# Designs tried in a protein design run: designed miniproteins, single chains, continued (2). Part 21

Each design is a single chain, and the fold is of that chain. pLDDT is the mean over its residues in the fold that is shown.

## One batch from the design tools (miniprotein)

Design m4700
Fold by ESMFold2-Fast:
Order: C-alpha cells, then structure tokens, then sequence
Structure m4700 (fold): chain A 86 residues (1-86)
C-alpha cells in the first residue's frame, strides 16, 4: 500500500510537470507516506520518446520498486542509488 501511495504521488508530480512544460531529464523526490515511512524516488524522462521511468528507494536506500512507461526492453535506463547522507 505504501508503494501504491508513492506511485500515485510520482504520477501526480509528472502530470503537473508536463502541464507546466517543466519536465527535467532527472529528478529526485522524497515522500513520507501515511504510515510515516520515508521513500525516495529517482525519475528519468526521455523528451524524444515522451517516456519516463522511476525507481523507488526506502529510507535505507534499498530499491523496493520501479515503474516504466513504454517498452522497457527497448529503452534501457541506467540509474544509481542516491549518495549516502552526510
């Protein structure tokens, strides 16, 4: 359920960014769920294909989910874990 909440927040952000013509190739978001858990989302956007992907990390920087829009096998996207907090 937490992952569904995070996904909805990411999709809402992306829709608003597209409407404002403010899409960036790479964005990092943080979200605190209704359960109090912290998640970080790394978002990649390809302007030429109008496609995006995002990767969801928990508070320990472990990858817990990802979502792709479009054909993932034709659009290999490389991502990195966020750097450890100082």
Amino acid sequence: SDLEEVKKKVEEFLKKAKEANAMQPEVILSHVTSSGEVYYVKIFYDKETDSYSYYIFNENNELVGYFLTGNASEQPITFELPPAPA
Scores: mean pLDDT 70

Design m4701
Fold by ESMFold2-Fast:
Structure m4701 (fold): chain A 140 residues (1-140)
Amino acid sequence: SKLKERALKVMEEALKVLEELYRATGDPFLKEAIELVKKVIEEIKKASDEEFYRLTMLLLAVLFVVFEKAMEIAKKEGREDLLKRIQEVMDKLETVYLALRLLMTPEERKLFDKAYRAAVEGFEKGLSVEEIYELVKKVM
């Protein structure tokens, strides 16, 4: 699927910018996010088209929360170069999300919106990236 290839490329770009920010900061939240993103990218590579859509939506719900935190970390470190790259990758992630959302049923869109709210609430409560991902998996 061309959408699968595009999604994987954007997720690999997301991984690279998180790794670069982690090298600059040593922030343990970024290390957890990197390990999750690596794991899910490998699962997506092996996935059927049906599993690809599900896994990509699960990872996107978590990545939107991770990237909001990554922008805060980049701002705090005064890394305007990384902040700009994080914003560019976030725009690409949103483009992938909108393309996937067009392929979703109304019920699937409602489940994603519920999963994303669970990710936001989990993050606000100080849950780990892995705990947030498990929460999102239970909703979808």
Scores: mean pLDDT 86

Design m4702
Fold by ESMFold2-Fast:
Order: structure tokens, then C-alpha cells, then sequence
Structure m4702 (fold): chain A 66 residues (1-66)
């Protein structure tokens, strides 16, 4: 994962702590920061919401932004 990379949610993820971002399968997000080996800070493309998501819940994609 790299800053500026477009990623797609491969599963639903529910925010369980402050600073986390809830996502749904198929959501497009842009990586703002690679926090550690397990987490990225990402912006939800459609809503502009920003928060932490687990790397395992997203995958790199080359899909055009909606």
C-alpha cells in the first residue's frame, strides 16, 4: 500500500473505535497514510470521510473514481 493509492473494500468493516472508518464492500477509498503493517488511514471517495481501515478489508484497484 502507498499514499495516494486507490483501494476497494473487499468486505464490510464496522468502525469499533474512535478514528476508524466504517466501510462496505465495493466502497472506493484513497490511501492518505500507511499507519503500520495492519492499518491505513483512508478517505472514502464518495463521502469524503477519513479514518483508519484494516489493510485486510481493502485491496489496490485501478478502477476510475466515480
Amino acid sequence: FEVGQLVEAVRDYEATAPGELGIRRGDLLRVEEVVDEEWVRARHVASGAVGLVPKEAVRPTDAPEP
Scores: mean pLDDT 77

Design m4703
Fold by ESMFold2-Fast:
Structure m4703 (fold): chain A 92 residues (1-92)
Amino acid sequence: SNEKKALELLEKAAELLLDTALKKQPAPEEEVERARKKIPEIAKETLEYLLSLKPEELREIIEQLREALSSLEPEMQEVAELVIKAIEYVLK
């Protein structure tokens, strides 16, 4: 389903965001494990939020992310692109 594809993309975005943050500021293994365990819940809550928005609001988020892309570091560009794809699946 489109919702399942959106959820998978949001989980990947959260994982990449965490990995990018850890490269800049390493954290204790216990803290990292705790953060990773929360990713499925955060992704699900994010999907539920996106599903509650109007199509026009979702398109506005996509446009804002697209405008930001050129100003982001490569890893953050990939995170933003995964989020854009997730929102595109929500719009279908």
Scores: mean pLDDT 87

Design m4704
Fold by ESMFold2-Fast:
Structure m4704 (fold): chain A 65 residues (1-65)
Amino acid sequence: ETEKLIDEAVDKLAKDYGLTDEQRKAIRDALLDMEKRTGPLTKEEIEKLYESIKKVIDLARAERA
């Protein structure tokens, strides 16, 4: 299930980066909205999105520090 893959990716990001519940929800909602607009996301697409989000978090942390 795509939703399960999204939840697993978001949970991993939250655990690895110490995301707040609000940040976790925002990322999850954004991925679910993307699925609604583009059709069902593949596992490969979810993995690509995970890497993109990770990159954005790393950049944001460097900028805010």
Scores: mean pLDDT 73

Design m4705
Fold by ESMFold2-Fast:
Structure m4705 (fold): chain A 89 residues (1-89)
Amino acid sequence: DEIRKEIKKKLKEIYKAPESEIEEVIDKQDDLEKFLKELEILELQGKYYQEVLAGADQRELGEKMGEILVEKGLYEREEVEKEIEEAVA
């Protein structure tokens, strides 16, 4: 219930999709907690992308966003470091 509400909010913010499409996407998910975590990652990645386009340093911003992902339990530290290296290559 609460998880479903949070997912709807994030889907609207990330995809700007209509309510009917959001409901269909949620109903197709086997694990709502996992899906919510995936949406949290996408939200942070989108914010990272906007900041990079604005001229932020990719490595510095990646480290900052990575700390948030690790703190939330969405990523392991090694995964963050690998993604940053791949992004700046």
Scores: mean pLDDT 72

Design m4706
Fold by ESMFold2-Fast:
Structure m4706 (fold): chain A 77 residues (1-77)
Amino acid sequence: GVKDDASLLKFEKTVYETATKILGEENTEKAVKKGKERMPTVEFIVSALIDEAKKKGVDILDFTDELDKAVEKELLK
């Protein structure tokens, strides 16, 4: 949870960019679109990205840890 709308938008962008580095742009875009269609929240977008990572054989714990670290670093800058 973030307190204001500007921080929420920055969080969404950071998650998108980080997932793109791991899954590739095409896979990330498709997952984000599916997440937003279900409900337009960061939680559903992240859930859809984790599903795509699992299908591609990426370790879910490593993927989630990488997303979390990237968000922390970019929100603190």
Scores: mean pLDDT 72

Design m4707
Fold by ESMFold2-Fast:
Structure m4707 (fold): chain A 71 residues (1-71)
Amino acid sequence: ARAVAYVEQAFANLDDPEAAEEYLGLATTELYRAGRREVAEEVWRLFQEMRQAPPAEAERLRARMLELARE
């Protein structure tokens, strides 16, 4: 569950964009190490979409990222 924990930390640090991206980088690295490259790429893409999305859509995208990171 390391990737999930890092995604949660990225969400906890959205007010600090550098910290949020660092935690997301750790989450995607864990997914790559687990052989889940497509999931890592999708989680990164959804994070960029979430940052540009209105609040309701951002919440939906966060839920999807957590679902993908859980395995």
Scores: mean pLDDT 82

Design m4708
Fold by ESMFold2-Fast:
Structure m4708 (fold): chain A 64 residues (1-64)
Amino acid sequence: MRETAARRAMRHLNRYAVDGDEKHLREAAELLGVSEEEVRRSIETGDPVDLYQRAAALEAAEAA
């Protein structure tokens, strides 16, 4: 209701940056509908902008 799946996924990515717990990568991948490998690669580039944009687009498309 308040927090969308996309926002929850972004929160998991931030948690991974703090803890390094791969569980957060898996949770984010599930919420975004992408592979865990794609999430990991995005983080490795140091700028997950594409993941955040994809998450926002997915939520908008599903709501529209």
Scores: mean pLDDT 69

Design m4709
Fold by ESMFold2-Fast:
Structure m4709 (fold): chain A 70 residues (1-70)
Amino acid sequence: SAREHLARGRELFAQGRLDEALEEYLRAVELDPSYEDAWLALGLVIGSLPADHPRLAELRARARALAATV
């Protein structure tokens, strides 16, 4: 469920596993685009990624595409 993905993302974020946390938060908003807590968590993790992160642009584009469906 979206809640399980949000919970797992929070655990991964606490461990510093930002890429995996981001994927879990993206999954949560994909499953429930009205889940405000998941969108807030997604914004936080994207803001926590280094500017030179190799996948940052791609991951931001995926998040924007999902947001456009709501």
Scores: mean pLDDT 75

Design m4710
Fold by ESMFold2-Fast:
Structure m4710 (fold): chain A 80 residues (1-80)
Amino acid sequence: SMEELEEAERLREEGEKLAKEKKYEEAGDQFHKAAEIYERLGLLDEAELNYIYAAIAYKEAGKEEKAQEYTQRAVELYRK
């Protein structure tokens, strides 16, 4: 729905803001939530990109398990 798309876009924007502030774990939390919404909407390219952003943010935060989880989700969406 348009409502869910707007929510995903807000979450991505908040993630970008938090990453600029070096709040990387919080940024990763926003990016993966955005990715989950994009995935439910069938916007798989946007979902993949935001899972990649989440993985990068979590890696920067030292959250290795979360970084690996969202890297794996991005790879699965790419199907290559």
Scores: mean pLDDT 90

Design m4711
Fold by ESMFold2-Fast:
Structure m4711 (fold): chain A 94 residues (1-94)
Amino acid sequence: AKELAEKGAQYARKSAEAAMKGDNETAVKYARLAAEYFRKAAEESTNPDAKGLARVAAQAYRLAAEASMKGDNEKAVQYATIAARLAEEAARLA
């Protein structure tokens, strides 16, 4: 679970970087990958706090992907940044 959450956090950072550069296509791609890894980390975790944080992080990445698809790069970066923080915390607890 920890390795999955760490991979999720890496994709989250790549999504935020792409969004800041205006690369919406890459930002959406990495946000979806981050959400998928956090969902898997949540399913494998035996720690309910880590599981809860991973689910919230996955939801935040879906919001980041939706914002990026709409061209709202500012919101996409904000959601991706929040999700990355939650994901790193989930990885520490997992």
Scores: mean pLDDT 76

Design m4712
Fold by ESMFold2-Fast:
Structure m4712 (fold): chain A 55 residues (1-55)
Amino acid sequence: MLKQVDTSKLSKEELLEYNKKQLEKMVSEMTGLSDEQKATILELYIKWEEKELEE
């Protein structure tokens, strides 16, 4: 696949990194959001990701 990623084939770590990267890209491309709003969205996702990766 050139641009499409089959997320069902990703490891847990790869899936989380992929989702984080996609969210960062999406948020950065959004118009009308302040830098503070973008930072809040990313922070919430990162905290969720860290919680999922905790032993």
Scores: mean pLDDT 68

Design m4713
Fold by ESMFold2-Fast:
Structure m4713 (fold): chain A 60 residues (1-60)
Amino acid sequence: APPTPEQVAAADAAYDEAKARIEERFSGPLREAMLQALDDTRASGDPAAVVERARLIAEA
């Protein structure tokens, strides 16, 4: 089923928070790898996958 606008908005918020946390907590090649994984997940078009990836990154 297509994602709702609310699910997309929640995924965008989770993406922005995860990106900020990666930039604050990590540096160098690890930062680049984590940002790329987050961007690749967002490019898949699955908002639920973005939210889950953001949670995993927050726990790292």
Scores: mean pLDDT 81

Design m4714
Fold by ESMFold2-Fast:
Structure m4714 (fold): chain A 71 residues (1-71)
Amino acid sequence: SSFEKIVDRLLENGKITEEEKEAILSDEDAQTAFTQRLAAEVRRKLAEDGTPFSSAGERGQAARDALLEVA
């Protein structure tokens, strides 16, 4: 999944440990909380970039791209 790829990228960049990755992936509540934290960072990044989006698909792709930069 795209979420798992983002978690893998965070691990590769040293932003989380392997133990933290396992905890996030094994607990749905922890996964939800982690996703909300990343969403907040993505919203901040998109707001700073000032980019308008005309569709949910465009916003979703830009959010994924910004998330990968934050990760």
Scores: mean pLDDT 65

Design m4715
Fold by ESMFold2-Fast:
Structure m4715 (fold): chain A 56 residues (1-56)
Amino acid sequence: SLSDAELERLAAEALARLSKVATPEQVAKFAQLLARETKTPEGRERAGRELREFLA
């Protein structure tokens, strides 16, 4: 299972990379979407996989 700390680290790294190519508004929307998706265990696991793929 994905830990809270691991998910936070993945999200922070993804947001940092996104901030180099996206506007602050786009980064904020991405953060909001992640916050909404991670409210369920299934959403957290999916977000973790997508973040790892984005960072690869």
Scores: mean pLDDT 81

Design m4716
Fold by ESMFold2-Fast:
Structure m4716 (fold): chain A 80 residues (1-80)
Amino acid sequence: SEIDKEIETLKNRIDEVEKQISEVHARLEQLKAEEEANKDDPVKRKEIGRQGAIEQVRLLALQTELDYLKEKIANLEKEK
């Protein structure tokens, strides 16, 4: 079925996006630990904050793509 192939392709993309989301979460946890370790260094804390903001933007983009992919799969499955 063409629909089944489309769903499989979208599920493979979801797996990749979920992997990237997990990697972003791991980097955010590392940045939190670095911020805690550098409490007395305002220059390092500002740079860590900047890196965290970049990772939050990446997370938002990935979460938006994940939501779109899940909705598309749900719509395709209703056509079966």
Scores: mean pLDDT 89

Design m4717
Fold by ESMFold2-Fast:
Structure m4717 (fold): chain A 87 residues (1-87)
Amino acid sequence: GIKEKIDKKIKELKKKLKKETDPDVKKILKQSIKDLKDLKKNPDINKIIGQILRLIGELLEETDPEKKKVLEELLKFYLELLKEFKP
């Protein structure tokens, strides 16, 4: 279910955070973990759509390839998460 997918992603991001040395990438990972923990407490399609729109906006302005990679991975995750709300 949706909460299990969110929990798996939080665990993956925590593992990445432990190995990360770039402070800007660490900041993105820490914020993403926080956002996913909040989503897990009360999963809402509007929250997921809001995150997708935010990530698209950030990706349009981002030039750093390491930051882009993390943002693209997060965008793909939220797009997959929308499938849990299909009829």
Scores: mean pLDDT 85

Design m4718
Fold by ESMFold2-Fast:
Structure m4718 (fold): chain A 70 residues (1-70)
Amino acid sequence: SPAEDALRKGEELYKQGKFEEAARWYLEAVRLSTDPAVIARALALLGKLVREHPTPEVIRYAKEAVEAAR
């Protein structure tokens, strides 16, 4: 699915150390998905990014993802 593709893209970017780009793709996965399991996984991955790499962009994408999941 497009949401699962977005999650996979984010995970590959995370492995490359591209944390802001990874956060953007996790946000996109939340926006594209209606599946609670996919949304929960994307939000968990964003939470991990906020804890490990709390840049303004990562925090902003995580906040947008929480709003999009409402």
Scores: mean pLDDT 88

Design m4719
Fold by ESMFold2-Fast:
Structure m4719 (fold): chain A 75 residues (1-75)
Amino acid sequence: MVHVTVIAHNDAATLRERVERARALAEALGGELTIIDAGSTDGTAALVEEYAREGLPVYRAPSVEAAEALAEELA
Protein backbone atom coordinates (compact mmCIF):
# COMPACT_ATOMS: atom_id res chain seq x y z
CA MET A 1 0.00 0.00 0.00
CA VAL A 2 1.26 3.48 -0.83
CA HIS A 3 1.66 5.75 2.21
CA VAL A 4 1.96 9.52 1.91
CA THR A 5 3.14 11.30 5.07
CA VAL A 6 3.14 15.00 5.90
CA ILE A 7 5.46 16.15 8.68
CA ALA A 8 4.23 19.36 10.30
CA HIS A 9 6.44 21.65 12.39
CA ASN A 10 5.58 25.33 12.90
CA ASP A 11 4.33 25.71 9.31
CA ALA A 12 0.72 26.88 9.84
CA ALA A 13 0.89 29.12 6.74
CA THR A 14 1.62 26.19 4.37
CA LEU A 15 0.19 23.15 6.16
CA ARG A 16 -3.25 23.13 4.51
CA GLU A 17 -1.75 23.29 1.00
CA ARG A 18 0.77 20.55 1.78
CA VAL A 19 -1.93 18.29 3.28
CA GLU A 20 -4.27 18.90 0.33
CA ARG A 21 -1.55 17.99 -2.17
CA ALA A 22 -0.59 14.90 -0.17
CA ARG A 23 -4.24 13.83 0.14
CA ALA A 24 -4.79 14.19 -3.62
CA LEU A 25 -1.67 12.13 -4.33
CA ALA A 26 -2.60 9.40 -1.84
CA GLU A 27 -6.16 9.18 -3.22
CA ALA A 28 -4.93 9.06 -6.83
CA LEU A 29 -2.60 6.17 -5.95
CA GLY A 30 -5.17 4.32 -3.82
CA GLY A 31 -2.97 4.85 -0.77
CA GLU A 32 -3.23 6.36 2.71
CA LEU A 33 -2.44 9.82 4.08
CA THR A 34 -0.84 10.29 7.51
CA ILE A 35 0.11 13.48 9.35
CA ILE A 36 2.87 13.71 11.97
CA ASP A 37 3.09 16.79 14.19
CA ALA A 38 6.70 17.28 15.31
CA GLY A 39 5.98 19.34 18.42
CA SER A 40 4.54 22.47 16.81
CA THR A 41 3.92 25.50 19.04
CA ASP A 42 2.12 27.79 16.57
CA GLY A 43 -1.28 27.39 14.85
CA THR A 44 0.01 24.22 13.17
CA ALA A 45 -1.03 22.06 16.13
CA ALA A 46 -4.63 23.32 15.92
CA LEU A 47 -4.78 22.60 12.17
CA VAL A 48 -3.45 19.08 12.73
CA GLU A 49 -6.22 18.53 15.32
CA GLU A 50 -8.80 19.61 12.71
CA TYR A 51 -7.51 16.90 10.34
CA ALA A 52 -7.59 14.34 13.16
CA ARG A 53 -11.27 15.20 13.75
CA GLU A 54 -11.91 14.58 10.03
CA GLY A 55 -10.63 11.03 10.60
CA LEU A 56 -7.11 11.31 9.19
CA PRO A 57 -4.43 9.25 10.98
CA VAL A 58 -2.35 11.64 13.08
CA TYR A 59 0.77 10.88 15.09
CA ARG A 60 2.82 13.11 17.36
CA ALA A 61 6.58 13.10 17.69
CA PRO A 62 8.79 15.05 20.11
CA SER A 63 11.06 16.35 17.32
CA VAL A 64 11.46 16.60 13.55
CA GLU A 65 14.06 13.81 13.71
CA ALA A 66 11.61 11.51 15.51
CA ALA A 67 8.87 12.43 13.00
CA GLU A 68 11.19 11.61 10.07
CA ALA A 69 12.05 8.22 11.58
CA LEU A 70 8.35 7.44 12.08
CA ALA A 71 7.54 8.54 8.51
CA GLU A 72 10.15 6.10 7.16
CA GLU A 73 8.54 3.27 9.15
CA LEU A 74 5.12 4.15 7.69
CA ALA A 75 6.41 4.30 4.11
Scores: mean pLDDT 77

Design m4720
Fold by ESMFold2-Fast:
Structure m4720 (fold): chain A 79 residues (1-79)
Amino acid sequence: SKAQEYLEQLRQLVEEFKEELKKAKTLEEAQAIVNEYLQRLQAIVAERLRELGDLTPEEQAQVQELQDEMTEILREWQK
């Protein structure tokens, strides 16, 4: 389904985020990557909302889980 295609795009984005963040050498570089990938995440969600309407509770939970995963990736990078 189109909803599953959007979810797969979001999952791919989070994996790309993880790999790109590994390349960061400074906090400034890490912040730039975080800002870029959050904007890309929001753009995909906005496109999904525009095309298919309101997110189901299940889709909302999945998007939240992916955002939480990005937060954990950043925490691990800071260690």
Scores: mean pLDDT 83

Design m4721
Fold by ESMFold2-Fast:
Order: C-alpha cells, then sequence, then structure tokens
Structure m4721 (fold): chain A 99 residues (1-99)
C-alpha cells in the first residue's frame, strides 16, 4: 500500500529529527536514510523537522543537528533539501550565538 509506505517513511523521518535533537547523530542518520529509501519526500520532512527543532534548541543541541545533516550530505550529496537545511541551521546557530 502506498499509504502504508508513506506512513512508515514519515515515522522514520520524525524519529530521525528527534534523535538528532537528542545528539544521537548515528541513529538520526540511519533513520533518515531508511526514510529516504522508502520515500524520497520523507527526507525533506526529516530535514525540515531538524530545522524546526534547531529553532527550539540550545547551541550544543543545534551543533549536533548540524553534525547529523552534514553526515547525511556525505551519504546523499545530490539531495538539495539537505544543503538547504544545513544553510538554515547554520543561520539559526549564528543568531543564537549573537543573542
Amino acid sequence: SEVERQIEAMGLAFEAAVKASQGKVEEAVRLALEAAEIDPGALGVATGLMVFFAKLSNIEEIEKILEALRRLQERLPDAEVIAEAIKEVEEILKEKKES
């Protein structure tokens, strides 16, 4: 079922973002890659949620999210959504350091 695959991919994408926010970089990368294998659109959900969590996070937590995104970029270098998320998280980190 298309719907069942989409639900599974979305669940993995959400869990990847949660693990990244907790500093569990290896688990976050694994879950995001699994989500992307099921549905490429789920990668955008994972990276978008990582950006959202970065806005709610302290500097140390943001740095862990950024580490997870950079490791994802090494595995999926052509995925524009990862590059966009890295740029947004870097801007959030800069603002947090200046506030």
Scores: mean pLDDT 89

Design m4722
Fold by ESMFold2-Fast:
Structure m4722 (fold): chain A 61 residues (1-61)
Amino acid sequence: SKREAAEAAGAALKAAKNGKEGVDSMAKALRDGGASQDVVDRVRAAKNKGEAMRAALEGLS
């Protein structure tokens, strides 16, 4: 669900030790939580954690 994907993505980002790890973990959590491939691809294309979070929020809305 969108809620489950968002919660998992937020937790993954918070637990990450660096920006690159955070973006990759967030993209994986979104995919596993049932987010569309478009949203996952947009998050993976992000250059930093803030851009990844914005892409996820816009894609899940």
Scores: mean pLDDT 74

Design m4723
Fold by ESMFold2-Fast:
Structure m4723 (fold): chain A 104 residues (1-104)
Amino acid sequence: SQARQLIAQGNELRKQGKLDEALELYQQAYKLAVQAGDNQTAAEALRNIGRVYLAQGKYEEAAEYYKKALELEPDSKGIQMGLVEIYYETIKATGSVVKADEIV
């Protein structure tokens, strides 16, 4: 699908450190996936948006996008583990304890 192609292009830009350009492609992919009723691809796009925010040190935004992705795919182990990673990075960056229930 066009949405999956945009995710693939965004992944290449993210690998190159072009985070803002990758973000634009993931946002476009999300809109197309939602319009197509493709919850799996929409969740993948949201997860990748969260990964961009995580790479930028924007932990609150990263958590929000991963939570939205988990709402679409609640049994996705990849998204669940991504939230655990955001929790860990938040503790490292802030020196504070964030409970797991505050991330889900």
Scores: mean pLDDT 82

Design m4724
Fold by ESMFold2-Fast:
Structure m4724 (fold): chain A 90 residues (1-90)
Amino acid sequence: DRLIEEFARRSLEIGRRLAERLLESDPSLREGAEAILEAGRRLAERAAEVLRMTYEGTSRLNYAMARLGPGEEEFRRRGEENRRLAEEVE
């Protein structure tokens, strides 16, 4: 799901830019800047896990749909595609 990937990427980028600006204005804000970066990293890790689970679930659903009737080839293809995408997620 592109939205989860974009959310994770943007969250990391926003956190990095905010941390950089804080440190440029006042070095005493280092602890806060580090906390923001850590929060962004953890959010990105959780987003990646949700994305992987979503691809795995969608793959299983498509394989199940392939078994139920019309469109077997298309559902099987979608199941294989989502399985591959799940394997490519960190």
Scores: mean pLDDT 71

Design m4725
Fold by ESMFold2-Fast:
Structure m4725 (fold): chain A 80 residues (1-80)
Amino acid sequence: SKEELQQRLMEDIDRLKEEALNRAKEAGLTPEQLKELQDFLDYLREKAKEIAPQIKSEEDYDRVLAAIREEVDKRLEELL
């Protein structure tokens, strides 16, 4: 259902957020860099929440999650 896809998206984003922060901490990022990453991840989560109502299929879900993952990876590359 649409509700199940929306919940799964938010759960996957929360997991990506946790993984990104753990990787950054392991890499020895400063408190300032960690805050910058945290703020960016919070921003992405809010954007995902805004677009979640537009997810109508597994294909939409996969596309949105892939786009968010790409943005997270890009930000980590900039900080690492």
Scores: mean pLDDT 85

Design m4726
Fold by ESMFold2-Fast:
Structure m4726 (fold): chain A 59 residues (1-59)
Amino acid sequence: MPAPDVDALLAFFRSFPESAHVAVARYILRELRAHTPPAEAALARLLEDPAFRAAVDAL
């Protein structure tokens, strides 16, 4: 599979209200775990976003 588009994933995450951000972050992490090494690089880039990191830290 091609590497996940981090900008598209962040746009998807930000399309939801903040009350749903923890659930959406959990969903994204689950989907990324179904992939190989390219998903790990994408996760590192996603965690550079403060809102995404806060949602992950709240899991």
Scores: mean pLDDT 73

Design m4727
Fold by ESMFold2-Fast:
Structure m4727 (fold): chain A 94 residues (1-94)
Amino acid sequence: SALEKVLAFIEEVTKIVLEGMENKVPKSEILAKINALGDKVIAELEAQGLLEAKELVETFTLGAKYIVQTSKSAEEAEEELEKLRAQIEAQMAA
């Protein structure tokens, strides 16, 4: 389903961020991976006409990039990503 694709995207981005920050990967490299995955998923959703799911993926991508740029630790990033995920899940239920 469209919702399952959005949730799978959130899980993949969360893994990229938390593993990247824990392993001290440069933030620029983490951001590049998020952008590449986001662009791919957005293109797939647009091709399928899943415009609402596309908008949720775009919103999460922007928020996750901001969290990577501003977070001082993997723990801080995890807390902020959990908050962002809750906001997206609330939008999906609306």
Scores: mean pLDDT 88

Design m4728
Fold by ESMFold2-Fast:
Structure m4728 (fold): chain A 71 residues (1-71)
Amino acid sequence: LGSEEEIEAAVREAAKRAKLSPEEEEALLKAARALAEGKTEEAEKHAAPALRKLSADEASEVMNAVLGALN
């Protein structure tokens, strides 16, 4: 379990590494918060636009960082 700040830091680092836009980074933050609340379907909807822009390897790296922050 990470604090909101830890989740935000992990998501921002992952988005920066994947070279996502500020809008895509915000979408991933909303997805990470939804995952922390157990709302997996809501998280998927928020993450989908950002993840579609990434390669499979980049998407996996971003998702692993987010899931790691959620512990």
Scores: mean pLDDT 74

Design m4729
Fold by ESMFold2-Fast:
Structure m4729 (fold): chain A 91 residues (1-91)
Amino acid sequence: MKKMSEEELKKIEESQIQNLENMSEEEKKKAEEAIKAALEAYENGELDHISGDVFTGMELIKILAKLNKATEEQLEKAKAIEEIIKERAKA
C-alpha cells in the first residue's frame, strides 16, 4: 500500500474543513450528534463496538483539533477511540 503524502492528507483535511463551513443546518446538527456520540461512548466506556457515528465524530474532532477548534480533552478522547480501532484491526 502506498502511504499518502502530507500534501494529500492536507488536501483531504482542507476539503473536510470547507465541507464543515458550507454545511447546511441539518448537516451541522448531524456532525454535532456524531461528535457527541464519540465523546459519550468514551465517557461511558462503551467502546466495545465502534458505531459509524462514533467513528465520524472521532475523525471530526481530530480535524477540528488541527484547526485549534477542539479542546485537548476532546482530542485525547478521539485518539483513545482510534487506538482501540487499531488494536481490534490487528485481532
Scores: mean pLDDT 71

Design m4730
Fold by ESMFold2-Fast:
Structure m4730 (fold): chain A 94 residues (1-94)
Amino acid sequence: PAAPGPPGTSGEASELAKKMANVSDYAAVSGTGGARAADLGLMTPEQAGKAAAESFKAHGVTPEEAANIAYFSGQAGAATPESARKVAEGALKA
């Protein structure tokens, strides 16, 4: 299946991935887990977004980076793209 890639060129995407790996492991895990939990009905997508946003804030991640991390988490492990989008929106609104 062809999914849209992260914003930017392939080189920029690689650099963004490295940045996320270095400073956002906790935030990325929170986003992925939240999206899956929402899909399984363990929490609402809004609650998942808020949890991700709080994790992002605690680790000094900007709202834009938080949205990108939530998107990556959704593409890498979320059960549905809609949950990934909702988590990204929640993170950005924090």
Scores: mean pLDDT 51

Design m4731
Fold by ESMFold2-Fast:
Structure m4731 (fold): chain A 82 residues (1-82)
Amino acid sequence: LQEAVEQVEARVQEALAEIERVGDVEKLSLQTRADAALLVQRRGAEGDPEAQELGERLLPEDEETVARRLAEYALERARAAR
């Protein structure tokens, strides 16, 4: 179970790197969008208020809106780290 969780986290990190590299959510694959959503949900559960708020907003949203919000979140965090 723990190893599976770590593998999911690795995939999510790759998805975030792709989002940051591309900078355009419309160019992302559905797999990358799905993997990024897993990260946001997990970070929210770990007590990150920005991730929690984003996760709650994504629950009722359509897939295109979810992908856009995830890309915006990833880019904002990348900019904050610079």
Scores: mean pLDDT 58

Design m4732
Fold by ESMFold2-Fast:
Structure m4732 (fold): chain A 89 residues (1-89)
Amino acid sequence: MEELEKKLKEVLEKIKEEGKKLAEKYKREEEVERIIKNVEKAIKGILENYKEKSRLSAEELVEIVESFFYMEVSILKLELENEKKKELE
């Protein structure tokens, strides 16, 4: 559990740093903050339920958290692309 908590904390700090850069690049601070909060909730859920639902290693759980963040970022990029199309047409 301590190793999982440490790894999840490290991945969250990395995600926060990447999120800050994305917020500055796209000027979507509120949307990026929402994504970060969703990641924090996912990490909390993993830590609370790890012993009950753990069919996955600590490494696999970290990969799931990273994949979730990148999925949310991809959705944000698609929303930004759709907004640009509506403004131009």
Scores: mean pLDDT 76

Design m4733
Fold by ESMFold2-Fast:
Formats: C-alpha cells, structure tokens, sequence
Structure m4733 (fold): chain A 84 residues (1-84)
C-alpha cells in the first residue's frame, strides 16, 4: 500500500511539473498527499481529516484549475486505495 501511494505521489509530481507548477507548489502538494494518506490509514474522523486538509490546502495558493484537478484526482486515488 505505501509503495502504491508513493507511486501516485511520484506520478502527481510529474503531472504538476508538466502543467508548470513550481517546485514549491509541488512540495506542498506532496506534503498534502502524504498527510492525507497518514490520516486515512490512522482512521481519523472526517472532521479531523477535514481540518488538517484545510490547513495543508492553504499551501496550495496559486494552483490553477487544471493543477487543482490533478491534485483532486490523486487524493481520490489514495482514498480508493486505502478504502479497498
């Protein structure tokens, strides 16, 4: 599972880089994805998950709509992987 999550993160980094995201934006996205996985794996309640994700999302300032879609797809892939 962790290896599959790291693969999703690596694919997301490359997609964001191809879409012109800065290295700072890519690092913020990677932090968000890793923290999301940690919270899901720990079985965090939805309210705690939402609060932590909102804090991390503040680092995603400057993402365009296409970059936000890529990140949303990565979050959904991680969620499906953990819930399967």
Amino acid sequence: MEAEVERIIAETEERLRALGASEEQIKAAVELLRKFYELLRAGAPSDELGLEMARLASKLEGFNEEQQDVLAQALERIRELVEA
Scores: mean pLDDT 79

Design m4734
Fold by ESMFold2-Fast:
Order: C-alpha cells, then structure tokens, then sequence
Structure m4734 (fold): chain A 80 residues (1-80)
C-alpha cells in the first residue's frame, strides 16, 4: 500500500539519521557521550524492528517490491 511505502521511507530516513548520530556519539567516550550513544542504539533497534515487521507483512502479502525495499533498508542500517 501507499501508506506502507510512505512509512518505510520515513523509517529508512529516521534510521539512517540515527545511525549517523550513533557513529558520532561513539567517538565521545565521556559519560554523556556513552548515555547518548546508548539512547540512540535503543531508538535504532526500534526502527529496525518496525522495518523487519514491514518486510514480514510485505512477504505475507506477496508484495515483492515492498519486501525488497524493506530488506535493502535493513541492510543499510545493520550492514557495513
């Protein structure tokens, strides 16, 4: 559906922004930096979980294009 595609695009953008912020936060070894990195990691896991659920729903519905887009987003967020 168009709504699911919009949600996937939003989550992908959010996850990429969180991944960039997390990479920056990890360079700060202060207590404040560690706490910020931890919070960002939790939020990134939440985004990845929602993308995984979208992929699973797309696979169940036979929406191969949406499933492939969700899989690509998950690889961008969890892969090197």
Amino acid sequence: SEALRARLDRLTAEGLALKAEYAAAKKDTSREGVLRATGLAVRLIGVQTELWLIRREAERNGDEELAARADAALRQLGGK
Scores: mean pLDDT 85

